# Designed miniproteins, single chains, part 7

Each design is a single chain, and the fold is of that chain. pLDDT is the mean over its residues in the fold that is shown.

## One batch from the design tools (miniprotein)

Design m213
Fold by ESMFold2-Fast:
Structure m213 (fold): chain A 91 residues (1-91)
Amino acid sequence: EEEKKKKFEEAKKKIKEKLLEAFEKGVLNDPEARSELGGEIYKELLKVEGVDEDKALELTRKLIRAAVEAKSKEELEKNIDKEFEEAWKEL
C-alpha cells in the first residue's frame, strides 16, 4: 500500500509538471497538442498498480479539462491535486 501510494505520487509529480508546462506554453488551445499530452498522461497513469485503462482514461480527461479551464497556474495546481486526491480514494 505504501509503495503503491509512492508510485501514485511519483506519477502525479510527472503529470503535474507536464500539465503546468503545457499551460505555460499556451498549447492547450491546440487539439493535437491536447491529444498528445493526454496520451502521455494516460501512459504514466497505467504504470501505477491498480489503475486500469478506464480509470486512467477518466483521470486523463479530468486533468486535461482542468488545464483547459484553469485561469491561472495556481488554480491548475490546486485542481490537479484535487483530481489526484479523488482518484486515490477510488483505488
Scores: mean pLDDT 83

Design m214
Fold by ESMFold2-Fast:
Structure m214 (fold): chain A 83 residues (1-83)
Amino acid sequence: ANAVTSFFKKFHRPGDGPPMTEELRAIALNFTLDKGRALALPQPKIQAIVADVKDFYNDLLGKPTNLEKELKVIETAIQLQSA
């Protein structure tokens, strides 16, 4: 089971913002990499989290979102990944 993907599904809320685009997804993936590195997570763990974020946001492409709220969900999921 992908703990990060399960967290995103639980805490994601539809936004009133623009549709999720490949550009917004790239921002979310880069944010995930930066936060994983800042927490000194092992590279394989960072790679797994990035894959989970990518898979989750592939399902959100074209759907209304709020990038600020999504980034907060990602940050919380990454912080909890070592718990």
Scores: mean pLDDT 70

Design m215
Fold by ESMFold2-Fast:
Structure m215 (fold): chain A 75 residues (1-75)
Amino acid sequence: SSEDQKKGIELIKEQLEETKKRIKEMIEEKWPKSDIETSLENRAASIKLVAKKYNVPEEVVEEALKEIKKLLEEA
């Protein structure tokens, strides 16, 4: 439904903002790169699950995954 789709989009946006904050904290605290990579991979998987559950448009999912990839490249 349209409401489910909107909910899914908002959840993905919230997950991205939480991820950006967490990764910044991990970098500042000097976590191993492998732990940062694992955290980002787990978030990408979570975003994909939310997208399937709420029938989020593919373009929104692809943009979110690009943001995750960018965070990985910056770590």
Scores: mean pLDDT 86

Design m216
Fold by ESMFold2-Fast:
Parts: structure tokens; C-alpha cells; sequence
Structure m216 (fold): chain A 71 residues (1-71)
């Protein structure tokens, strides 16, 4: 899991360096893709159904799930 996260971060950094500065729109799209990937990874590692993570779309509920996972 950690190695996959490092590889993804390295890939994103290489893309920024190759394509130059990201526009605000591209930054938002990238942030959304990263959030989606994190949710998918958490669903797999913690055994939480993806639908549950999507239902917890509020930041408060999402943070509560992350705190439970970190404990």
C-alpha cells in the first residue's frame, strides 16, 4: 500500500514536470483522481464497502472513517 502510494506520487510529480505548471482546473481534476484512488485503496485495505465511503462524502464523516482506520 505505501509503495503504491509513493509510486503514484512520483508519477504525478513526473507528469507536472513533463507538462509544466498545472492549471487550477487540472489541479482540481488531479485532486479528485487522487481522492478516488485513496477511497478505493481504503475500501480494499479496511474492508469498507466503497458505497459506504461515497455516502460519507461529507468531510466530517470521511475524517471519522480515517481516524477509525488510523487507530
Amino acid sequence: ALEKLKEKMKELQAEVEKNGTLTPEQQQQLAQQVREWIRQTLSEILGIPRARLEAARSEEEERALLREAAA
Scores: mean pLDDT 64

Design m217
Fold by ESMFold2-Fast:
Structure m217 (fold): chain A 88 residues (1-88)
Amino acid sequence: SAKEKGLELQKELQKELKKYIEALINEDKEKAEEYKKKIIELAREIGKLSPSVTPEEAEEQVREDLEKIEEFSKEELEKILKEREKLE
C-alpha cells in the first residue's frame, strides 16, 4: 500500500541520513555527496505519496535541513548521531 511504501521510504531516508552524518564526521566528501543525493531523492518520493506536501516542497525542506547539518562542527555532528541512535 501507499502507506506501507511511505513508511519504508522514511526508514530508508533515516538510514541514509545516518550515513551522511557519518561521512561528514569522517570528512569523506564523495560519500557525503552520494548520500545527500539519495536523501533528496527519497524525500521527493515521500512527497509524491504525501497528501500535505508536494515532492518539490519535500525536496526543498530536506535540502535546507542538510545545509544546516553541513554547518555543524564534528562534535555537534557526533552528538546528533548519538541522539538519533537513542530514538531507534
Scores: mean pLDDT 83

Design m218
Fold by ESMFold2-Fast:
Parts: structure tokens; sequence; C-alpha cells
Structure m218 (fold): chain A 60 residues (1-60)
């Protein structure tokens, strides 16, 4: 996937859920898809900030 960082952000969230929250791959995938299923939750400006904010918020 080339357009936008939407896919990279989804991957980052998936990895975060598995590594930090200890969710298994199946659960983490379901949670990630549920959070992103509307797409509207990830606006362009939010998507641009999410990678850094996600890391800082959940990876102290």
Amino acid sequence: PAPGDWNALAQELLDYLMEVLGLDEETAERETLALISDGAAVRPEVAAALPERLRRAFWP
C-alpha cells in the first residue's frame, strides 16, 4: 500500500497492541480493524501525528 501512512499507522498500532498490551495476534488484529473500520477515526492530520503520539503515549 502506497497512498498515505494509513497502512503504516495500522501496522504500528497492531505492533503496539501485541508488544505493549500483550494481546495475541488475532486479538490485536481485531482491535486494530475495529478502531480503523470507520476510517474517519484516522484523519490526515491525526494520522500524521499518531505515530509519534502513539509511541510517546504508550512507550514511555
Scores: mean pLDDT 56

Design m219
Fold by ESMFold2-Fast:
Structure m219 (fold): chain A 88 residues (1-88)
Amino acid sequence: NAADAALKKAIRDLMEKNMEDVKIDPEQEETIRRIFELAKQGKLDEAVRLVKEAIEKGILSRKQALYIADELEKEGFTETAKRIRELV
């Protein structure tokens, strides 16, 4: 659906942006997918917690987390994006 198309585009755009430096591995792709799924379900606290854990485990960089926040805001998940930006 529209939300699934937006999620696929966000992952593709993030992958293209990261391909300048490094290829996104399957763990990073899955983590990003889960973040968007949680945000879409209205699970703000769980989405923010997953971003924090991914940064702490070295799965996502602060720059990648900020990019994810930008993409979430474009999709209308403004409050989730704000909380992620406050986290990093």
Scores: mean pLDDT 75

Design m220
Fold by ESMFold2-Fast:
Structure m220 (fold): chain A 74 residues (1-74)
Amino acid sequence: MEDAIKEAIEKAKETSLKIGEALKRQAVLRPDDPPLTVEVSVTVKGEDGEIKVTARVTLDANGNISVEIVDVEV
């Protein structure tokens, strides 16, 4: 189960980074704009059920993407 949770977190991070890159392509941020933040939920099937990972994706005015895991539901 712990390994399945780790895999779900890694998949959520990868999906979140792709969403951040899509936001970076579509968003026009000016210097001194506040960071753009989006929450993403990814559901992964584990051995004993579904694992839902919620991640927060932040895009700053310099084009830096950061991902934070907010919640993991088993």
Scores: mean pLDDT 76

Design m221
Fold by ESMFold2-Fast:
Structure m221 (fold): chain A 91 residues (1-91)
Amino acid sequence: EKEEEMQKMLAEIRKKVKEAIKALKEDKEKGEELREEALRLARELVERFGPEAGEGAIRAVELAAREAGASEEEIEELVREFREIAEEVAA
């Protein structure tokens, strides 16, 4: 059950990241809002399921952003932010 909840949250994070990357090119405010929502979900994920879930989130975000056509710089920045969240929660 907990594994299913974690997978659902990871899927939601992936969806929000794709939407954020797409929106950032058309509506920066909407894109930033979706990006912040994805980061909030990632924090909740790590708080609920631990640091190993953070690694899953980082991989999911990188894949989702790449699939959505994000630049390498955008991918690196987003991955860094998710990693910082995982490290902060683990500390």
Scores: mean pLDDT 80

Design m222
Fold by ESMFold2-Fast:
Structure m222 (fold): chain A 86 residues (1-86)
Amino acid sequence: RTGRSTVDGPGGPISVTVTVRDGRVDRIDYTLSGSQQSHDAVDRAVDIFLSGGTLSDVGRQISDSLSTGGATYTAVQQAFRDALAR
């Protein structure tokens, strides 16, 4: 099953695709415009989601990129819910 979500980030749209197998996240793919720091913030937000972390954990660990990290976490969560609904 595959779910998709797009959220507007500070550097432009962040598009997320989540692939689910047996009710678990198998793969997360994303596309965004921005600097290496924006890509790093997205990667860290994805890792926090995959480890079972919360949006508050994103804010604690990615303080300089909270808006990008928070948007990414929300997009991943929405894509995961979309995948589970299929």
Scores: mean pLDDT 69

Design m223
Fold by ESMFold2-Fast:
Structure m223 (fold): chain A 94 residues (1-94)
Amino acid sequence: SLEELKKQILEILEEVARLLEENGLEEAARFVREKAEQIAKETDPERIRALAESAFLHAIMAAEEAGLEELKEKIVELGREAMELTEQMIKLAK
């Protein structure tokens, strides 16, 4: 269901925010949580995709700028999973 896919996307974003916080990237974690809050209120799958993409791009850039290569690799992997879920959501909504 669209609701279940959205729930999975939000769970992935929460994991990303936690990883950022654990590595001292508090501002990036706040940005990800703000995007997650927007996604929670959003019903348009294409808008959800755009918000999730924004969150992951910001998180990846923050990890890269901090020189945290292992963190960056983990966020990229989580981002791939989240983007696949947003694609499924868009296809299911049509």
Scores: mean pLDDT 89

Design m224
Fold by ESMFold2-Fast:
Structure m224 (fold): chain A 58 residues (1-58)
Amino acid sequence: ASAKIKELQEQIRELGRRVTQQLQQALQQGDWQTAQQLVEQARKELSKLVEELKKLQA
């Protein structure tokens, strides 16, 4: 399903852009707790998207 693979690639790209923007804002506000939570959440979301991509290669 090439369409689903492209969809997941777009989601990974959008996740990176969104997290970078939110992380910069949190750090500028000195909100290290929010910054840490953003990084942890992004890691979990990225891991899930990567596993979904691996399954679609079969």
Scores: mean pLDDT 80

Design m225
Fold by ESMFold2-Fast:
Structure m225 (fold): chain A 66 residues (1-66)
Amino acid sequence: MTLSLSESGYVDGAPVTVDGTFDLAGRSMSLTITGPKDLLDTIAAELAEVRARTGSDITLTLIEVD
């Protein structure tokens, strides 16, 4: 079983989109985030900490926009 998420919005006036796929068995997560570099850098740092603590299989794709 797999859940899909697709959302769009704005952060500090910049457009942001998030596309995600989650394995309901809790095995893996795949996220594609499009947004400004500062936001992407913050998200990458937070997810690196989560991966280090939990050992979770998280695949992250970041797409920078101006």
Scores: mean pLDDT 71

Design m226
Fold by ESMFold2-Fast:
Structure m226 (fold): chain A 69 residues (1-69)
Amino acid sequence: LEEELSEIERKIVLFLYKNPDKAFTPEELAKELNIPVEEVQKAIDRLVSKGLLKKIEGEKTLYTLYKPK
């Protein structure tokens, strides 16, 4: 398995893995990881398309690590 994740994608996945009971906006992830929000949003879009992140829609769009049952 060649890891096709960018450095930003890996940082997001690792951060969410450490925070399994929390969901975050792209802005919150950008702040926590010290990465520009535009780059975080692009990485999130790729991670969602890969099935690695769960998108939660409400008052704000939140993201968390996908956990199949």
Scores: mean pLDDT 77

Design m227
Fold by ESMFold2-Fast:
Structure m227 (fold): chain A 84 residues (1-84)
Amino acid sequence: SEVEETSREGSELLGQAMLQAFELVDKLSSVSPEEAKQKAVQLITDTGKQVADKMKTEKQKQAAEKMTQLGQQTITDYVNQKAA
């Protein structure tokens, strides 16, 4: 139950952060792709740390870290695609 609840909350927070990161890139990438990338990646990084801190098991923490890394890569690729 506690593992299920923290996993659900973590997924929701990371999903919300990803949506906000995409919106941030859409707003800033035409003016400064570098600033858009920095701010969007930082949002994912900060949210990932919050999620990992809430996790109760090492496997949950590893999963949160992996999801954070994938989110960072996804946003980086999105910024690069828009700049190309």
Scores: mean pLDDT 84

Design m228
Fold by ESMFold2-Fast:
Structure m228 (fold): chain A 85 residues (1-85)
Amino acid sequence: MSDEEVIEALREALRLLREGRLEEAVALLRELASRIKDPRLRRKLLGMVAGIESGDPVVIRNVEHELEEMIETIEEHGLEGAANS
């Protein structure tokens, strides 16, 4: 899976969260996590899924910020940078 493909999926997940499509965002992030080879990055993605599934608006807002930061980190430093942040 390329860095560009991961960035595209994360941007789509962020869009879905901003539109209130929580179930679709969770499904996309779970699929992405299953395709990621790095166990640390997979753990971060699954943590975001758990946050969204909590239904807590504050937690969901924090996940939106985490997605924005992860996208920026991958664009600047690649997947390795996102896994180690």
Scores: mean pLDDT 84

Design m229
Fold by ESMFold2-Fast:
Structure m229 (fold): chain A 79 residues (1-79)
Amino acid sequence: TEAARFGPPEEARRLVEEAENSSSPDRPRLFDEAIALLEKALQAAKKSGDEKLIKEYEAELEEVRARRAELERKLAAAA
């Protein structure tokens, strides 16, 4: 679909993997960038009417947001 042509979901997945494998204090920022890219991909999917991609991106956004929240909790507990 048109959304896949822009590459935002692929880049978002790479950022999530980098954040999960990183010890950097910038990990929350990497998750924020991934969420923004997935939201952009979801908007494009909604405009194209691709119900399958809409569901896939919504599910992926939920997972990434949950991972970010977990990271925030771990960082707060370690501080």
Scores: mean pLDDT 77

Design m230
Fold by ESMFold2-Fast:
Structure m230 (fold): chain A 65 residues (1-65)
Amino acid sequence: DEEAIKRLTEVPGVGEELARAMVRLAKSGMPAEAVLAMARRILTEEAGLPEEAVERALEVLREIL
């Protein structure tokens, strides 16, 4: 999970706190589809990341689901 956090922080605009929140979301016990949908919403609407950065972060999340 530290590896996943590190990979997420390599995405432009994703800091340690946001990366940790995404990993916690992936481990929440929700279905993978629900995790990815919620992560996309947080990254786009709350964090304001550009589309390219959002897609890169979601790729990392797909690998740990």
Scores: mean pLDDT 81

Design m231
Fold by ESMFold2-Fast:
Parts: sequence; structure tokens; C-alpha cells
Structure m231 (fold): chain A 93 residues (1-93)
Amino acid sequence: SAEEIKKELIGKPISSLPYRHPLLLFLEKNKDKITKPVTVRSEDIEFIKPTKEQEELAKKLGKKVVYENKRISLTLTVENGIIKDIEIKEEPL
């Protein structure tokens, strides 16, 4: 279910997401400085070939296609580089 997927993602580091975006890289590089909950939304996130851990997470998210360019929209709440809440939308390019 959608709530079970959220429970699986909540508490995971943002590096577990199978996506590449300057915003996600910024949040990872500054995770020790982001000590308060921050909610961000971004679009046009590039899908990357994930690590094995990210592939497992993608499977839990509903069998995402691993090697496809998509427009991805994220609404993400993060604290200390850890996912507190997440909503993902994928659109074909």
C-alpha cells in the first residue's frame, strides 16, 4: 500500500532514492547542517542507474524502470539527510 511504501522510505537517507538532481546532492552534502525539517519540491529530476540498494528501494516503490529518462516530481521532507515524508510522481518525457 502507499502507506507501507511511505513507512519503508521514512527513516531512509535521501541517497537511497534512485534519482539524480542538484537539489538531492545539495541536501546530501549539507545533511549535517540541515537540523530542522525542510520540505522541498522539485521537478525534472533525472533517473539514474541506481546502486543495488537503490534498485531494492525502487522495487519496493512499485517496480520502477531502472534505465529510463523520466520527468520526476518529488515532494520531500528531510531532516539531517533522512526522509521524514515523501511523495513521488513520474511522467514520461
Scores: mean pLDDT 64

Design m232
Fold by ESMFold2-Fast:
Structure m232 (fold): chain A 75 residues (1-75)
Amino acid sequence: MQKEIDEGIALLVAGVLKTVASKHPISPEEAREIAKTLIKSGISPELAKKMFESVAPYIPKEALDAALEAIEEES
C-alpha cells in the first residue's frame, strides 16, 4: 500500500514541477514524457493525475491534457 508515501512523493514532485514550470514552460510533449516516467517509476495513475492537476496553473492547458491522456494510456 502506498497512501502515506504517495502523498509525500506527490508533494515533492509537485514542488519540483512548479519550480521547473515557473522558469520553463512545459510543452505537451514534455508533459507526456514526465507522466509516462512517473507511471513507469511506480506512481499510481490517480496520484500522477493529482500531481499534474495541482500544477495546472503553472502549465499550459495543452500540456496538462497531454499528461492526463498519457496517464490514461498507461493505466
Scores: mean pLDDT 74

Design m233
Fold by ESMFold2-Fast:
Structure m233 (fold): chain A 80 residues (1-80)
Amino acid sequence: SVEEAVERLLERAERELERMRELMRELEEKGEKERAELLGLLHYMAIEAEVLVEGRRLKLPEEELERLLEEVRRRAEEVL
């Protein structure tokens, strides 16, 4: 179902966002704040691209895909 597909993609994106935050934290602890910020942005762009590609592959309605991307962006906002 569409709901199931959205839930699975969101769960996957959440795991990737968690990994992104961990990587950024490690770089910040090493005093590499600028690298942490840049790498976080690049990693987030990859997460967004993956959600878009997988969502289209699964034939999610465009409106549902847009809502999913907005939710992923919202969750990423607290760490970027």
Scores: mean pLDDT 83

Design m234
Fold by ESMFold2-Fast:
Structure m234 (fold): chain A 80 residues (1-80)
Amino acid sequence: SDEELRRYAEITRRGLADLLAHLDSLEADPSSAQQAQALRAAAIAQLRRLRDFLRTHHPDNPYAQALVEEIDRTIARLEA
């Protein structure tokens, strides 16, 4: 339902913010460089899978479309 997908988008946005904060913390410590790289790569892979899922199953849903755009921006930031 639209209400469920809206709530899912809100939860996902919070999860993305937490992920980025965790990565920033790991990248601040040189001893965690390999762990940060591994987490970044895993996050990109998971976000691409989520994007593809949303495009396939909810192509016309505006909440899914907005979430896909946010996922694409997050992937771009993680790849920089």
Scores: mean pLDDT 85

Design m235
Fold by ESMFold2-Fast:
Structure m235 (fold): chain A 109 residues (1-109)
Amino acid sequence: SAEDLIWYAEQLIKIAEKVIELAKEHNLSQEIIDLAEEAKRLAEQAIELAKQGKLDEAQRLLDEAERKLLEALRGIVEESRKRGDEEAALEAEILEGLLLIVRGVYNLV
């Protein structure tokens, strides 16, 4: 439903904001921040399309937002481990776990 899609998009926005904060706090690359910011923008656009009843278009944007968030999270893990920043790597793994849980909930509805 539109309501379920909007809920999932709102969860992706929250995760993207946490990814941006984590990347900035640990002085990680701008590429990671850019990926998370674009994921947030795509999820916000998906909400507007869902409100218009354009659910297929909204879902395509959410698929792209999810892909970009996973790329950003993997980028944090890779960059942080190369620097010995295990705290940033662990926080990124927790956020990836959260993303997989919310995706699972969305797929059940």
Scores: mean pLDDT 90

Design m236
Fold by ESMFold2-Fast:
Order: sequence, then structure tokens, then C-alpha cells
Structure m236 (fold): chain A 80 residues (1-80)
Amino acid sequence: SEEEELVAAREEIERALATTPNESAREEGRLVLEHLKDIDLVKAKLLVRVGEKQKVPREELFKIAEKLGIPLELVEEVLK
């Protein structure tokens, strides 16, 4: 279900962000989690914005996108 998928996505991003050594990055990640909606493009834009601000490598952004169920095609489009 969409609700179960969203819960799983939140758990995955929380797990990924828990390994981030930067407190500011964790706070921004929390903001991303709060704004997760059923709009894949918005999710991709938020992920890229937070990732670029925190200088997250492209490879790690794609891993987070996969965990969140965000289409990699949209993440690639936003990164161009």
C-alpha cells in the first residue's frame, strides 16, 4: 500500500541519514522526510537540493532515491 511504502521510505532515509556525521545534514534530512508527498518530481527536487547543499556524492543520492522509491530518471533529470 502507499502508506506502507511511505513508511518504508521514511525508515530507509532515516537509516541513511543516521550515518551522516553532520548535524545540519540530519536536520535537513528531517525536513525532506516531513515534505515527502505522493509527487515523485517534488521528492526528487527536494532530495537533490538537500544533497547538493550537504555535498552528498551523486552515487549516494541515487542510493537514497532507490530506498525512497523515487525514480532515478527524475533524479538524473533534476541533476542536469
Scores: mean pLDDT 70

Design m237
Fold by ESMFold2-Fast:
Structure m237 (fold): chain A 110 residues (1-110)
Amino acid sequence: SAKEEMIKKLEEFRKLIEEAIEELKKALEAKDFEKAEQIKLEFYEKANPLLGEIWELAVENNNEFLIKTLLEIAKLYKEIVDSEDPKKVIELLEKMLELIEKAIEELKKS
């Protein structure tokens, strides 16, 4: 079903965020700011096409809740791209993770 496909893609996106947070925390502990920037760019490259797929599914299925959630994620995404502070990037990714977890829970209840 469309709902199962949306949940699957959101769970894939959740995993990308979790992996990025873990890798960024390790890079910060090592004071490897070049590695932190690389992790941020690799996350962006993987997340962008997946977010596009989730957006298409949300729009095609008139899922107003998911559309609104994705717009909030887009705002956080812009702040991540614009930020040179890897600690702030981690905080923004953690906020994004919270939004995705709430979206998955809401879809599972429907």
Scores: mean pLDDT 87

Design m238
Fold by ESMFold2-Fast:
Structure m238 (fold): chain A 84 residues (1-84)
Amino acid sequence: AEEALKTLIEESKKTGVLTVFSDAILAAGDEAAAKLEVLQQFAIDNKLGLSFVDSTEENAAVAEFIKTTPPEELQAKLEELAAN
């Protein structure tokens, strides 16, 4: 999960665009808005655009991580992995 998120961050920095899995955000229910805000702020801080897509089997691990990880933990993990 963490390695998949790190790969997503590395690809985002290379392309200039952060991929946001709309299905994973929506599946977060009451936390959906907070998780979207975390990802939007991360994109702003790293000067990235946003692209909204549905997850595929190939990125299921990172989509599941976003779906199941609380917003505060998601923010901390994004900051940790972006710094390394």
Scores: mean pLDDT 82

Design m239
Fold by ESMFold2-Fast:
Structure m239 (fold): chain A 100 residues (1-100)
Amino acid sequence: MVKITLSGGGTVQVGETVTLTANASNLGDDDYIVSLYRQKPGQEPEFLAKKKIKGNTSGTLTLTLTVTSPEDSATYYWKVKKVGEKEFIAESEGITLTVV
């Protein structure tokens, strides 16, 4: 089973820069697409970015965000699917970013 983990959340102040780090493991022989989503309270999940990861590799992906308002508080998470497929096969635990 493909595993994606995400780190780098917590409580931050407006104007700070946050780095989110995702680690992909157990990819096997298939190529995968890893997609980053943001879920704001009371809103639908928002797609932010995607990257292709080759099979039999470990992948570390970083995203740097500057938070501009308390409304940027959200849960971030990664979804994984095989290249050429529409269905996601794995999802990371969410990482919560609280902007104060």
Scores: mean pLDDT 73

Design m240
Fold by ESMFold2-Fast:
Structure m240 (fold): chain A 106 residues (1-106)
Amino acid sequence: SEAVRMLEEATRIAVGILRSLGMEEEAEVVERIGREVIEKVEREGAKPAEAVELYLKKLKEALERGELSRGAVAIAMFSLAMVAMGRKEEEALEVIEKFEKELAEK
């Protein structure tokens, strides 16, 4: 699944960056979210844009619970955007851009 490969790569990049910054607890949360979304996509199927919507929703929920800082969410979003751009997943990139705007307005 292209959605699974995109999420695996994005999660790996984000977790790597967070760990390099000493944000180990946030790295574990992002890794867990990535795993949960990938498992759901593997069971139910999803287009890349749909998988991205679910991933971003879970990042926002973790931010609201205080499990992720705004910085950790930004790193996860930018990692996902980089992978979506590289894969030419235009619909997924539009979902990410909309989420970034919504996050910035509050």
Scores: mean pLDDT 88

Design m241
Fold by ESMFold2-Fast:
Structure m241 (fold): chain A 62 residues (1-62)
Amino acid sequence: GARSGETLGGAARADLLAAGASEEAAQEVYDRVFALGKAGASDEELARAAEELSREALRRTG
């Protein structure tokens, strides 16, 4: 749900910033995970999305 999207997206954003990702890239991951949560994605789907989107954001950080 939306709360899980907020929590998981927020955690992913914080981890990305700590790993040296841009604020823009970290915020994009947050917004996408939050949007999935609002759309009714399960906690498992949200965790997987946060992981995949974070991996993609870090791959582009260089």
Scores: mean pLDDT 81

Design m242
Fold by ESMFold2-Fast:
Structure m242 (fold): chain A 88 residues (1-88)
Amino acid sequence: LALEAEAVRRVGEIFAAATSDPALAEQIRELAERLAEAIEAGDMEKALEYDEKFLEVAKKALEGMSEEQRAALAAALAALAAEANAAL
């Protein structure tokens, strides 16, 4: 649970860093934190609710991203996946 919650926080930070929209960045960080807290609390109903909201905001951020921003996002997500794989 703690590891999954931390992964959610890190994905949120990666998405927030990739967008040039500070309002979307803040919203992504808030939703990632709420999702992580719900996972840590074992509240699966709230976790699903925040996951849905997080995906909706992440989609909006992706739609507003330039090709360069999407490339940076993809590279950061790949680095996180490699780090997680190495930790296993």
Scores: mean pLDDT 80

Design m243
Fold by ESMFold2-Fast:
Structure m243 (fold): chain A 92 residues (1-92)
Amino acid sequence: SVKKGSKTLVLSSGVRVDVKVEYDGDTGTVKVTVTVLGRTGSATFKLKEGGSDSKEIRLAGSDLVVKVEVKLENGKVTVTVTVLGETGSFTI
């Protein structure tokens, strides 16, 4: 029952943001893992159908903060990531 997806966002500077998402449909748990410049952070969300939430992730050993927004709708998870003033999204 776990759906997994990943996307690499490339910022205007050429910096790569690797986003991994795991969604457990039985529990409503969404885990988002973000890697930027070799530094990784994660956030876990507990959502019901039609729900949304957002969290800030501070990447380990850095001043980088990533804002992650998650929406669960019709069994699909949309993840929106904002880092260094740029935003990208994808759906699994």
Scores: mean pLDDT 84

Design m244
Fold by ESMFold2-Fast:
Order: C-alpha cells, then sequence, then structure tokens
Structure m244 (fold): chain A 93 residues (1-93)
C-alpha cells in the first residue's frame, strides 16, 4: 500500500531528524540556544520538503499544495523553499 510506504518513510525521516536534534541539544546544552533553534527550524523545513515531495509522488495536486504553502507558511524564504521542492518533484514526474 502506497499509504503504508509513505507512513514508513515519514517515520524514518522523523527518527533521523529527532536524532540530529538530540545530538545538537547535547552538544550546545540547551533547547533555547540559537544554534539549536536554528537547527530545529532547518530540520522542520527539511521534513516539510520531504513530506511535500512524497505527497506529490503519491498523486497530490502540486498547485493545491503550493496554494496551501502560500496560505500557511508566513516566512517568505521558507515558503519559497517549500514551493521549489513541490515544483522540482512535479517536473520530475
Amino acid sequence: SAMREMEERIRRLEEEARKRYEEAVEKYGDVSDPKVVELARELVLEGMEEALRLMVEAGADPQELIEEVRETIHDPEAAERLIAAIERTAAEL
């Protein structure tokens, strides 16, 4: 099932992101450290890019996902990055 494969991939991405975050918290000593906060932001964006890529590969409409990103993600740089990931994945299909 495509849904089961997607769930498995998301779990692996979450586990990898969690490990990287925990290693950073150990290295810098506090969750409020600017370097830990910056890494958390980067990991969230990487996770969102991969989730959007998987959604496009699973048959989600790229234009609907782009509209959702524009409405939901208020950071212009983050929104541009996520939209670029959707567009790249759609172009490769």
Scores: mean pLDDT 80

Design m245
Fold by ESMFold2-Fast:
Structure m245 (fold): chain A 82 residues (1-82)
Amino acid sequence: DKIKELLKIVDEIKELVKNNTEENKEKARKLLKEKEKIFEEIGEEAKKNELETTREFGRVSAEALRKKAGKELSEEELERLE
């Protein structure tokens, strides 16, 4: 499940930024790259589901998947990685 994988990566990034060491920042940056790749894959899956389901249900589901994939990290958490 790509959504579960993405959420796992986000949680790993959050844990890394809590300790805020240089090594953890480097690991978190690599995880951000991996997150972007999985996010793109989820976007394609959500688009396909939107096309295959009823207009309302498919659209809501696709938007929910994209929101879960893209918005787990706050701006504050991203700043800590820089």
Scores: mean pLDDT 62

Design m246
Fold by ESMFold2-Fast:
Structure m246 (fold): chain A 97 residues (1-97)
Amino acid sequence: MKEKALELVGKAFEALSRAGVALDQGKYDEAIEHLKEAIKYVNEIKELVPELKEQADRAISHLEKAIEAVKAGKVDEARKHLNEASRILFEIAEKLK
């Protein structure tokens, strides 16, 4: 279980990294798709490790706000929410070690 959850954390970080690069390149549709991928992986972590539900829900909330910010053309707001989600994912990773 922990190994699988750590793999999903790695995939979520990869998706967030790709979203950040897409934002920097003005590829907003690609950024949204990578943010959705991150939400999918965080939901899978939540299912595997219910004890981390609160942290996972906070990360998902920030990722959903990042998507809405991208859709509204608020790139700086999107980056702020992406950074908060990344910070929470780091907390999740620490709890899984």
Scores: mean pLDDT 89

